# Designed miniproteins, single chains, part 83

Each design is a single chain, and the fold is of that chain. pLDDT is the mean over its residues in the fold that is shown.

## One batch from the design tools (miniprotein)

Design m2895
Fold by ESMFold2-Fast:
Structure m2895 (fold): chain A 85 residues (1-85)
Amino acid sequence: MGVAPKTVDQVIAEVQRELAAGRPDLAALIAVQMVASYRIRGDEAAAQRLIDTMLALGVASEDDAAAIRAGDTAAVITRLLKRME
């Protein structure tokens, strides 16, 4: 294990842990923030894998996934924060 940014597998494990704890919106928020982080580093493969995992786990809607793929991560974060209220 390195001191590098979280791997996709580590993020997926964290997302699943939050889902098991009854916090799906927090799970989605963590994943969306990490997608943005991977894209800043140019790791589009990791970003796409995480987006696909969010859809498979039901923590992101198809509309949210489309917005994230288009690079509008801030809008998705705003919607997730509103759903946590």
Scores: mean pLDDT 77

Design m2896
Fold by ESMFold2-Fast:
Structure m2896 (fold): chain A 57 residues (1-57)
Amino acid sequence: SEAEERERKLRVVHGYLLDHPERAPSVSELARRLGFSQSTFTREFKRLFGRSPSSYT
């Protein structure tokens, strides 16, 4: 499903941020790479991981 594909993409990004804290891209760049708006990306990321993507940067 689209929801499962979205979750998979978010988990990949989360892993990347954990592995590369010093090289974290902007929230805007991360959202763009996943095909999301910044607001959608931030909302879904917070829902799945309990933290803002900006808290990893």
Scores: mean pLDDT 78

Design m2897
Fold by ESMFold2-Fast:
Structure m2897 (fold): chain A 96 residues (1-96)
Amino acid sequence: MKEEIIKIINDAKEQIVSLAPELKNIVDREAQKVIDVINDPNATVEEIKDALLRAATAILVYLNLLNYPDSVRQKALEIFTEAAEKILKLIEEEKA
């Protein structure tokens, strides 16, 4: 499970970096923060949701500050949404 979640995060990270290479260091940093929460055995589902939301918000803010087109920002939002849905589904299935 944990390896699957980390793979989803890394796949999303690579997609975002491909869309916005200038943000590589920021995307790498924010992805690592989410991975750190996933690696914490005491992390709650709410803490994981918060980590995902913080990472998405930070990256979207930087896309806006660097004047990326709406199409890039929309695609980034789609990538975040898909990754978050996959991660939350895996966590929910493990609790069932």
Scores: mean pLDDT 83

Design m2898
Fold by ESMFold2-Fast:
Structure m2898 (fold): chain A 75 residues (1-75)
Amino acid sequence: MSLEEQIAEVEAEVDAYVDELAAKHGLTPEQRAAIRAAAHTVVRILLEEGYSPEEALEIAKRAARTAIVHYADAA
C-alpha cells in the first residue's frame, strides 16, 4: 500500500469515528468538519514520520475525542 493509500484508509476510519461521536455529543456540522480536518492533518504527519496506520489511527482518534469533549463542554 502506498503512503497516499494508507492516509486515505486511516482518514476514512477517523471520519467514521468523528461523525459518530460528534453526533452523540450534539456538535454542529462546522465543529465536526473542523475536528475532521485537524485529525486528517495529524494522520498525514504521523504516517509521513513512519508511524504505523494502527498507531496513527489510535492517536488521531484520541485527539479527536479530546476535541469533541472540549466543544461539547463549551456549548
Scores: mean pLDDT 82

Design m2899
Fold by ESMFold2-Fast:
Structure m2899 (fold): chain A 87 residues (1-87)
Amino acid sequence: SLAEKREALVATLEALTEELASLDLSGPPAPDIFDAVAAVLEGNLRQLGIDPALLAAFLEELRRVWTEGPLEHVLAVLRRLSEAFAR
């Protein structure tokens, strides 16, 4: 069901947030980690029926935050997304 897909996405987001938070203490994540994270998020968000244009815009913003900002900004985006889908 859609509810089960949302629950799976929340679990995935929480796991990714914990892994990335662990990396924050040792430095910035490697560039290839973003591609893996983006692929997982794209797959899960597509399963929820998110509009492709909005999904593309979200992933582009996430890439920008990942590249230009500190890891803390990426963690904040992932936590907000997790909270939004945990309803």
Scores: mean pLDDT 71

Design m2900
Fold by ESMFold2-Fast:
Structure m2900 (fold): chain A 59 residues (1-59)
Amino acid sequence: SVDDELRRNGDDLGRQYDDYTRRAREAGRTVSQEVKDVLDAKAEEGRGALDAVRAQLAA
């Protein structure tokens, strides 16, 4: 169902972000605690915040 698909997409994004963050740290990259706190707050409001932090991790 659409509801199930939306829920799965949300969970998948969270897991992908966790994996990316872990790999970035293993590669010697870091994310500030302030940025993580802002991301966690905005994650409840939409996916855009996750994409923004991923872009910062890639930079």
Scores: mean pLDDT 64

Design m2901
Fold by ESMFold2-Fast:
Structure m2901 (fold): chain A 63 residues (1-63)
Amino acid sequence: HMIHFVVDSERGELTPERVEELRQRVLDEAKARGLIAGKPRVIEIEDNGIPEVLVYTLGLPAP
């Protein structure tokens, strides 16, 4: 399964440090929701062209 997370972000430059912070936040939110029990299989980060929104795709085990 693949689950898309949409994370609101402030407008501005996405530095490497900022991208890593947002990735960690997505992982923390996914764990808090019980969507991953350990490490995800795949994490993909996608800029969908909206300055305030980043889409993160997580690969998870099939049910």
Scores: mean pLDDT 53

Design m2902
Fold by ESMFold2-Fast:
Order: C-alpha cells, then sequence, then structure tokens
Structure m2902 (fold): chain A 85 residues (1-85)
C-alpha cells in the first residue's frame, strides 16, 4: 500500500503545518484532504518522477516563513521518498 502510506504521511504533515500556520479547523481539514489526494497521485507516478517531485517539494518547503512548518514538511517529504524508493 505505497499510495496509502504516502497519502497518510502527507495528510498528517499538512494538518500539522496548517495548524502551525494558524488556519481554522475547516481549512486544516481541507489542507489534509488535499495533501492525501496529492500523496496518492504522487505514489502512482513513475518512481523517478515522484522522487524528483518530492526533491523539489523539499526545496520549496525550505522557503517556508514558519521554521516549524518547514521542518515538518521537509521530514514528511523525505519519509514519502523512502516509501517510494
Amino acid sequence: EKEEKVAEILEEAARKVAELEGLSEEEVEEAAERARELGRKLASLPKEVAIEALERAIEAASEYPNKEASEVAIEAFEKAKEVIE
């Protein structure tokens, strides 16, 4: 269940990032749902494409203004890479 594992990792991280950014409960849920969908799609891509996308996502996450949110996002993307590899 690579798709479900990646979906769960990104969902949990997105929920935590949204909470750290001070979003409402409703927006946190929306962010988590969107991340879960993206995680499933990502895991269904060719391995090379998925890994490259995650590496770019890690670079983008390093630019987040909130340090804690950046660290949570980077850790999640790295875990997702390990599942896909």
Scores: mean pLDDT 83

Design m2903
Fold by ESMFold2-Fast:
Structure m2903 (fold): chain A 62 residues (1-62)
Amino acid sequence: MLEKELKEMVEAELKGDSQKLSASLGRILDIMMSIEDPEEREKMLEMFRKYQEKAKEELEKL
């Protein structure tokens, strides 16, 4: 589930847990590489960007 991995990535980023962040990024990349359809890949990139933007906003509030 891509969404679960993205959520875990954001949590790790906010906590400064580089080990969990690396693991989540690796799984996200594996999911990306398994998608042959360019349209599905674009949807996934959009979700990734949205979660990254949320993490940045939360970090900025700190």
Scores: mean pLDDT 77

Design m2904
Fold by ESMFold2-Fast:
Structure m2904 (fold): chain A 86 residues (1-86)
Amino acid sequence: MTVILTLRGATPEQKELARGAAESAEASGGKGTVEERGDTVVVTMENAGPGGMIAAVGVGTEGFLNGGTVETKKEGDTITISVDLS
């Protein structure tokens, strides 16, 4: 299962949380990649495993609690979580 986590308007602290999600996916035997552009972060987690999924949900929840808009969708084996904090 692939998880794509996108943060828009991310603070430095939220960017660190997103990097942690990629590391959690790798610790679970998956592959995590992080792409940062200004205040936008995209984390792609291939074969995310339990650790990557828990971390992605945690980032989404943190964004929601900080007034962000959270959207999720599933297409095939890919889950996309988008958090807009801008």
Scores: mean pLDDT 79

Design m2905
Fold by ESMFold2-Fast:
Structure m2905 (fold): chain A 110 residues (1-110)
Amino acid sequence: MIEKLSDEELKERVQEILEKPAEEITEEDIELLAYILTDPRYEVERYLLLDGIVSSPLEKVKNHVEILAKVAKADKKAYEAIVETIENELKDLNPKNAKELLEYLEKALK
C-alpha cells in the first residue's frame, strides 16, 4: 500500500528490499521501488540510489543491478527514469560503469 506509507517507512522498506537477494523480491517490492524512482517527491532518493550503484564496479553491486533490471522490466516509467538519470546526471562522473549498467538493463528488457 504505497500511498499510505510514511516517508520514513518508505526509506526503511527500500533499504530492506535492496538487502534482499534479487530472486527473493516480490511484485510489491518492485511496485515500491518503481514508485520511488518515478515520483518527483523522491528525486533526491532516486539520484542517490543510482549514484551509489554507478559509482561502484558492477560486480560489487550485482544484486542491486539485478533488482533494478527487474523494476525496469516491470515498469516502463521506472526504466525511463533510471535511463534519464544515468544519461543526464551520472554518465559524466563514471562513464564506464554507467555504460555497462545501461547495456545490462537493455539486455534484461530485450
Scores: mean pLDDT 77

Design m2906
Fold by ESMFold2-Fast:
Structure m2906 (fold): chain A 90 residues (1-90)
Amino acid sequence: NEELVKEAEALLKATLAKSKALLDAAKTEEEFIEAMKEISKLLDELIEKMTELMEQLDEESQKKVNELLRATVDQINDLVTAKEEEIEAA
């Protein structure tokens, strides 16, 4: 299941990169709200694809992918918090 784990890692990297790009592009509170809506859609798509991949993985690989997913969500949350503080300050 190395291929499925790599696919999961690629999806997580793509979601993080897209989320960062959306937040970096937001300059106003309205643009931030729109970025948050798009990030929510990306996370919904990620969870759906990850659920399908996880059903095909053994228990050990599922744990690894879940740890990576948690780390990715935490990174996205950190980026959101930093951007919110930036917009509130200016």
Scores: mean pLDDT 85

Design m2907
Fold by ESMFold2-Fast:
Structure m2907 (fold): chain A 80 residues (1-80)
Amino acid sequence: SMQEKELEELRKLIEELRAALEAGDLVKAADLLNQIIIKLYESSLSEEQKREIAEEVLALVREYAPEWVKDVEEELKKAL
């Protein structure tokens, strides 16, 4: 289904985000965050699925780039 494809694409971006953050590649991490936010905004996913993805992304940002948390949380809330 379209939702399954969108969820798989978002999962792949989240894993790439995790790898970039673990490597300290903040430029790549910022680009991946923007891609995730745009895909969430445009996706046909349910509110529940979008919330779960947003929470997972925010958890990664809290762990590796805590200074970005407020801005990322605000952008993710707009996508829900």
Scores: mean pLDDT 87

Design m2908
Fold by ESMFold2-Fast:
Structure m2908 (fold): chain A 89 residues (1-89)
Amino acid sequence: RDTDLTLLRSGYELGLSSDKETLEKQIKILREHADKGSRGAAVVLAGVAYGGYKNGQLSKEEFRELVEYSAEVLGISPEELVRLLEEAV
């Protein structure tokens, strides 16, 4: 849990500071690792998505899709993942 909050916050900071091209590359790499079963990549991806949404580079719909994807990989609800994101930042 504490590790997850640290990873969410780190992902958020990374996403928040990224331009659109960098953000797209980060999302692609993190999705590739999460697809291979990396729980940590799914957690970081949720943070990156939130940062990208907050900096205006991702739409609300793109953020929602990425959170739903990460929540599925993690085996939790999207609502619980959003709650953890709000706790982390």
Scores: mean pLDDT 86

Design m2909
Fold by ESMFold2-Fast:
Structure m2909 (fold): chain A 84 residues (1-84)
Amino acid sequence: MVKPEDLVGKTLEEALKILSKDTGVKATVTNPEAKDALITDAQVLDEYTVLLSLELNGKKGAVLIDFKNRKVISAGIDVDIEFS
């Protein structure tokens, strides 16, 4: 199981590579601007659900990712994710 400290300080693209490997569900950021968003905080809610706090060029945002149900909810910074 991934730990919050493994995600904080990573880009969203890097964090999704870690989470994809940990969950066994491949998730990829599809909007280029969100790929480089810095993870400033991470909450692992369960084995398949994470809440990530994001910062990009002085803008703050958050993304909730549910790998099991393939659901993404973003606020402040738009995040588009493809699951496979």
Scores: mean pLDDT 86

Design m2910
Fold by ESMFold2-Fast:
Structure m2910 (fold): chain A 90 residues (1-90)
Amino acid sequence: MEKLKEIKKLVEEAEEAYKEGKIEEAKKLVLEAAEKLIEYLKSQNTPEFKELAKKVEQLVKQLENGEISVEDAIEGLKYLVEKVEELLKE
């Protein structure tokens, strides 16, 4: 699934940018990955995916309001992507 793989790649790039001290780049990549993930989840039109979309939206809000760090946002988004992959496994 190409779109989910792209989202996962953006999260991995955000983690690498953060480790290199590029905090603003890492934050931008996290927000881009989260936006794409929300769009993907909403397109699936299932209750489970709508609930996950709300969790991603909450993560974005917490990051933008400074309630969580960029590192916390990366880990949270990694967890949510893994949950989506689990639901999509054959």
Scores: mean pLDDT 83

Design m2911
Fold by ESMFold2-Fast:
Structure m2911 (fold): chain A 86 residues (1-86)
Amino acid sequence: MEKKERIEEARLAALATLAAKNPELRAEMEEFAEELEKVPSLEERRRKAREFLRSKEAEILAAASEEDKKKMEEFIKKVEEKLEKE
């Protein structure tokens, strides 16, 4: 997997984790997940999930606590550092 792609996946995973901590964003994610279940292709579902998280990035970050945002930044930094060693 390409380095840039791995960093993007880590960022999107961190955003999903932050969204899940907010009840309103969690509800939006669950509603979107129900719509994704209607999509028969796993590749198409993954693409739509990534697009959804990217579109919600600003909203998720605005709703997140400073501590949670710091944890996200540290997680992404660790992924970047690990990839630099590879």
Scores: mean pLDDT 78

Design m2912
Fold by ESMFold2-Fast:
Structure m2912 (fold): chain A 70 residues (1-70)
Amino acid sequence: SMELEEALREKASELPEGTDPEGAERVVAEAVVRGEISAEAANAIGKLMHEKPLDAENARELIKVAKELE
């Protein structure tokens, strides 16, 4: 949803750039497998990774936001 994408983008803007995009991708995938977030939320986070490099810690913060909105 647009609200989900906006909230994730806002949170991402507060976080420093990460240096481990592979780690970020892995924790997002694990959250989907565990049923913590939807595939839609994972796709939105993945899209943000094209705009700003993330790490596992940054990805966990975005997962937390997605969980609260879903």
Scores: mean pLDDT 80

Design m2913
Fold by ESMFold2-Fast:
Structure m2913 (fold): chain A 75 residues (1-75)
Amino acid sequence: SASARAGLDAVRRAVEEVLGPDAVVTAREAAQLLGRASSAAGTAVGEMIRAGVIKADDVLTGRELIEALERAMFA
């Protein structure tokens, strides 16, 4: 969907600017940190946690977070 693509693009940009692809964070931390750079990115990660795509305490790299959102688009 257009909304899912917009969320993915926002997460990609925020990861690049704030976290880097190799930074290791919990999903909860990612939602907070990325949300500071982009409300759309924080919302997208928060919705993945609510949907059970990832768990709040899952330890993820920026790359793994982007991959999880991409997979959710085809679920």
Scores: mean pLDDT 77

Design m2914
Fold by ESMFold2-Fast:
Order: structure tokens, then sequence, then C-alpha cells
Structure m2914 (fold): chain A 93 residues (1-93)
């Protein structure tokens, strides 16, 4: 229980750092429209794949992991999707 709480806290800390890294990446791409368009296409493809595979991912987690580990893995997956959506939003500005 305490170990799972520490893992969830670490995920929050890593998520905050990833937000800052995304903002820096977008600033670096501001001078390269071609690289920006390629990254938009890649992120859109990633998000589509995640949406298509989400139910299968949840089902696999439910079969292979304890409820406590499922919570951590599903939270991590949700944060990855949120980071990808944030990146896409900033790239489209």
Amino acid sequence: SKEIEEQLKKLEEEYEKALEEIERLVEELAGDPAAREEMIADVEAFLKKMEENWEAFKEKAEKELTPEKQKVVLEAAKKIVELARYLLELLRK
C-alpha cells in the first residue's frame, strides 16, 4: 500500500518534469516548420493507436496484474496520453 502510494507520487513528479520538457521541445521546433508538421503527424498517429488499443490494454492489465499494480499502470498510461495531447495542442499554436 505505502509502496503503491510512493509509485503514484513518483509518477506525478515525472509528469511535471515531462510537461517542462514538452514546452522546451516545442520552443526548439518553432524555427523548423517541417519538423513540427512531422511531429504533429507522429503524435496524431500515436494517439489514434492508443485509442484503438485502450480496451485491450486494460483487459491485459486486469488479467496479468494485481488491482494495486493495475492502478499504477493505468494512471501512467493516462498521463502519457495527456502529455501527448498537451504536446499536440502546443505544436498546433
Scores: mean pLDDT 85

Design m2915
Fold by ESMFold2-Fast:
Structure m2915 (fold): chain A 106 residues (1-106)
Amino acid sequence: SIAEKIVEAAEKNDFKAFLKYTKEGLERIIEMIKNKTPKEEVLKELNELLKALAEAKGLTTDERILKTIEEISPYLNEALEAIRNGDYEKAIEALKKAIEILEKRE
């Protein structure tokens, strides 16, 4: 899974792989929202990604990975709350801001 690849990249301190798989995970959630996937399934995917990032934070010694997690986390929490409230436009905007941070570090 994408979540497993994020955790593996963090454990190996592979910053490029970490950015790649985290971006793919966020893009998948945006696609699910655009395709009108049921709210429960979207929340499950975002929560699995958040869990993977929490595990990554505990396993990595790479300061770049840690800083990236800290910088995107507010936007991911904003997206989670927006999805819970049915505000999918706001959720996509927050996820896109997280992706922009990842792309600037590539």
Scores: mean pLDDT 91

Design m2916
Fold by ESMFold2-Fast:
Structure m2916 (fold): chain A 81 residues (1-81)
Amino acid sequence: HMTPEELFEKVKKEIDELVKQLKERAKSMTPEEFRKALREVARKIGDLIEELYRQTGNKELYDEILKYAAEKLQEVQKEYE
């Protein structure tokens, strides 16, 4: 079984990859396309965070990953608006 800490690091890496891909795609997007892509990425990240909580039941890890994801998404939004 994956430890809660290993699962947290896996989810964090997946969030980083989704954000990186969004930033790469954003260079060729209209504002409307970017907003749609941002919503799609936010939904995928939400699913990953819910799965982390479902597997671990660890509220501290849930709160930490939620904060991390929110900060990453805010950074992308500010960069490409």
Scores: mean pLDDT 84

Design m2917
Fold by ESMFold2-Fast:
Structure m2917 (fold): chain A 66 residues (1-66)
Amino acid sequence: SMMAHLEQLKADLTDTFMTQEGLDEEKAKEVAEKIVEAILEASKIPDKLERQSYINQTVNKEIEKA
């Protein structure tokens, strides 16, 4: 299930941001949720390179805000 994959990804990202970036749990969850949302929105973009660019830009922006 795609939803099960995304839930696991969100959990893994939350843990990574807490352990590697030193974010608190609430902020780490917020960043992880934004990244998962970006992946879901990018799935609607038919161009592969444009999809990749959207995900990369969103990840970088959310990490910079954290």
Scores: mean pLDDT 78

Design m2918
Fold by ESMFold2-Fast:
Structure m2918 (fold): chain A 62 residues (1-62)
Amino acid sequence: DPATGAGMGASLAVQGLSPDEHGRYGAKAGGASPEGARYGAQFAVETGDPGLGGSIGAMLGA
């Protein structure tokens, strides 16, 4: 599920690792596209909201 993968990557991004690394984790975990997972992680870091980041990443990477 792309949204779940992006959300997991976004949750890890808030922990202080790079969005690129978290995007890869999200893509592997939920089958999200690498682009969607990366965008989700980036937005989570910028907003501090993993749920919002995951939703946006899934939407943009679909």
Scores: mean pLDDT 61

Design m2919
Fold by ESMFold2-Fast:
Structure m2919 (fold): chain A 78 residues (1-78)
Amino acid sequence: MPSKVERIEALVAEAKADPRLSPAARQLLDEILAGIKAGKVTVEDIEKVRAFVRSVFPPEEAAVLEATLDRIRAILEE
């Protein structure tokens, strides 16, 4: 069975392939993945990122990022 990190890596790769995402959004996903791999990202950190995403990204792009963050959070909470 793939690890939580491997599953999150696959989700990030899938999300980064979405043409609706800007380079800045893809960089944010890479930073989140790096933090998760370092064991430094908590569920609280994901919620802070979600608030940031809603404040700075266009609504369509924010919706894609929020959906990805929800899936990441669900894996972390297993």
Scores: mean pLDDT 83

Design m2920
Fold by ESMFold2-Fast:
Structure m2920 (fold): chain A 99 residues (1-99)
Amino acid sequence: VLEKISLDFYKLIEAVKADSPEARELLKEFVEKLRELYNSDDPNVLFYTRLFLDPRLAAAGNPKLVPFLELLHRIVSENLPLTDEVIDELIKALKEALK
């Protein structure tokens, strides 16, 4: 589960770095997948999904990712809609993290 989440996240990072027109669609797909995993009936899937979304664990590897992951966690845990403003904020936070 965590390995698959990490691979999808890597694809998103590469698209954002490249300023790819696909970055918005990849972000939407990534958030949709996280919503599904976060609402899983499998305790192991839920555990690893929550670990990925934990900004404290991400801070140990790259503290610049914390704002992105905090926003992502809020969107997924509170089931907030993906508006254009929210998508733009997520992409901006990720771009800042990748500097």
Scores: mean pLDDT 77

Design m2921
Fold by ESMFold2-Fast:
Structure m2921 (fold): chain A 116 residues (1-116)
Amino acid sequence: MMSAQEYYDKGERLLFEHSVPPKLDEAEEYYEKALELDPNFYRALIGLVLVYLMKGDFKKAREYLEKAAEIMKKYNIKISEEERKRFLSPLLLYAEMYGDKELVKLIEEFFKEFTE
């Protein structure tokens, strides 16, 4: 059986591989498998925010962002500058593309709070 990290890595590859269109449903399944093994795996929660933004499901995107923030506050987790760069630009791109200004603000505030 694969580890939470290995499932996360497969989801990341499906979203960020430039030569292949994003496989949103498959990436979602891999992030969900990571969370089955580690419910506090905040990186998988952030991955699901991006998946649901790309699907246009703003309600689920907000719910996963809020869950990631709750877990990261509870356990004093911060992300690296490299992780911020990887996630922030795609998340803002899709939130802005759909015109959800409140979600744009929540994403900016999330990365401001939880970056080292």
Scores: mean pLDDT 80

Design m2922
Fold by ESMFold2-Fast:
Structure m2922 (fold): chain A 111 residues (1-111)
Amino acid sequence: SEEAKEEIERLKREGLEAVERGDEEKGAEAARRLGELGVEALKKGDDEAAKLAIEALVEIAERAAEHGMEETVRAALEALKEILKAAENKEIILLAIGAILRTIGLLLDLE
């Protein structure tokens, strides 16, 4: 839905701004909320909103990794795993798997 897409874009901006400010707790919270919205979108059949949530989580994880924010990267990984568990569409499953693998790579670089 349009409302779901707007909420996802708002949370993405909020999470990215939190990371830029060094607010790891708020960055992690934004990632968790994006995961919840992605799962809800899939349960409602809103694949486009779910894709936006996955893409937003990857972007937050990448920016958080640049800032050494391991907690935010881990929160994004857990959110992506929850989205994968809810996914039934092949396209969404493959997108979530790719996002998870990329996020694991970011965590390994942070140790």
Scores: mean pLDDT 90

Design m2923
Fold by ESMFold2-Fast:
Structure m2923 (fold): chain A 68 residues (1-68)
Amino acid sequence: MSKEDGEAILNFLKTGKISKEVGDKLSKEAEDLIVRMVIEGNVNPVQRYLGLEEDGKLDEKLEKALLE
């Protein structure tokens, strides 16, 4: 997953929105993660993908992992 994908996921977690321009540039993997978060109603799919603890928290650890 690219840094741009991580930034897009983080923006979605903070705002609940993805612009068309950002969405058009997302990898299929990042799109699948966003869809899973919407279906499950939590951030666990992204935490699992990044190898983090699935505690459902949008914290600084998750933000840093998405931006690296």
Scores: mean pLDDT 78

Design m2924
Fold by ESMFold2-Fast:
Structure m2924 (fold): chain A 62 residues (1-62)
Amino acid sequence: MTLEEFEKDLKEKGLSDELIKKYKDVHKLDSTTYSTLRSMGVSDDILEPYFKNAFIEGLKKQ
């Protein structure tokens, strides 16, 4: 999964352009970003792969 694909999915789900750009620019998948996206209505099906593969793996390795 790529960050661009994630951005497109968020856009299709109706998230604000400002929130999507902020996420893209800071390139972070921390717990705050996860909680924010989840509260905005992004489903766990979308968030889990990024949280596990990008954040969890990155955090665990670092």
Scores: mean pLDDT 58

Design m2925
Fold by ESMFold2-Fast:
Structure m2925 (fold): chain A 75 residues (1-75)
Amino acid sequence: SAEDLRARLEALIERIRNGELGDPAPELRALAKEAESAGLLDVAARLRTLADQWEQGMSPEEAIAALEAILAELR
């Protein structure tokens, strides 16, 4: 559900912010699959792009900003 996706995104943002997660790419891809299953195709595409950008050396600060933007658009 969108509520479950929001809760998992909030948890992921906090884990990245606290340095508790070395590689968020697997969780980003899992969240993208959940978003796609919920019919949130734009959110799914953005999460997959973010996982790819992380693998290319995106900073934690950039990742948090992108995830917060996605979270703000969820209803």
Scores: mean pLDDT 83

Design m2926
Fold by ESMFold2-Fast:
Structure m2926 (fold): chain A 55 residues (1-55)
Amino acid sequence: SSLEKEYKEVSDKINALADQLMASTPGSPEWQALVEEIRKLHAKKKELQAQIEKE
């Protein structure tokens, strides 16, 4: 389904950003921006999972 595709795309993006976060300097503006983006993607992933489970 399109929801499962979006879930995978969000998961892949989280993994890519997590790798970038590990390479960045802790506490830098770049680090903070990555942490916030990852947090938002986790929220979206949870929402997509709930929608998939209702099908």
Scores: mean pLDDT 83

Design m2927
Fold by ESMFold2-Fast:
Structure m2927 (fold): chain A 85 residues (1-85)
Amino acid sequence: EIPELFREAAEKIRQAKNPWEAFQVLAELARKLGGNLPPLVRLTLEAADLYIRKGELEKAADLFEKVARGEITPEQLEEIVKKLR
């Protein structure tokens, strides 16, 4: 289930020592999720990628947890992506 995968990704990103290891977590998650992603899932991956590029690993992990808990909407994620670009 997607919430379980997102909680797992959050924990692994928190354990990452650098952005490169965090990107490995995103790559693995993307492979597990496959194609035809719903907007919520696609935007979460995009926002997490942008946070990791900025070295904000804790924010990327927190984002996955919030999405897994149903605490964030696709519209809020789109706003986060726009601000990070």
Scores: mean pLDDT 84

Design m2928
Fold by ESMFold2-Fast:
Structure m2928 (fold): chain A 82 residues (1-82)
Amino acid sequence: MMAKLEAVARAIEAAAREAAAALGLPEAGAVITEVRGNRIVVTVVVPASATPEQEAALAEAVRAAALAAAPEFEVEVRVRRL
């Protein structure tokens, strides 16, 4: 379990950075904020300047990365704007 969570953490952070760069956004991040059994909650940190479409694209990239790293987990993606 722990090794899988570390893989998810690395994957979502990389995905957030890559997606933000592709969208021309400053500093975006993603962190695991809750773990309960096989369910993980990931929070995507989005700059206040992001459009709803850019926010959705970031959330989707992060969700895809988390599922690719640990397909056995249920993934919930939440968004926090700074």
Scores: mean pLDDT 80

Design m2929
Fold by ESMFold2-Fast:
Structure m2929 (fold): chain A 79 residues (1-79)
Amino acid sequence: KLEELIEELGKKINSLLETDEKKEEAQRLLLQAYHDILAGADPAAVLAALEKGLNSLIEDEEKRKEISAAVKETRDALL
């Protein structure tokens, strides 16, 4: 379930990013969040850090809102 949620989030984030370098960094952040949650970190705190990291890759405010909404959907489905 967690793996599927992170995969779907990753697909949505990938569609909002314009460069391969940003897509690679987003994938790194997603993979780190997945591993941190599996290691027993607080999922709410991990997903909040992920949202902040992903938003740092986006200049456009509307795209940042879509990222925040997608992370919230993932958080709500996981918690």
Scores: mean pLDDT 82

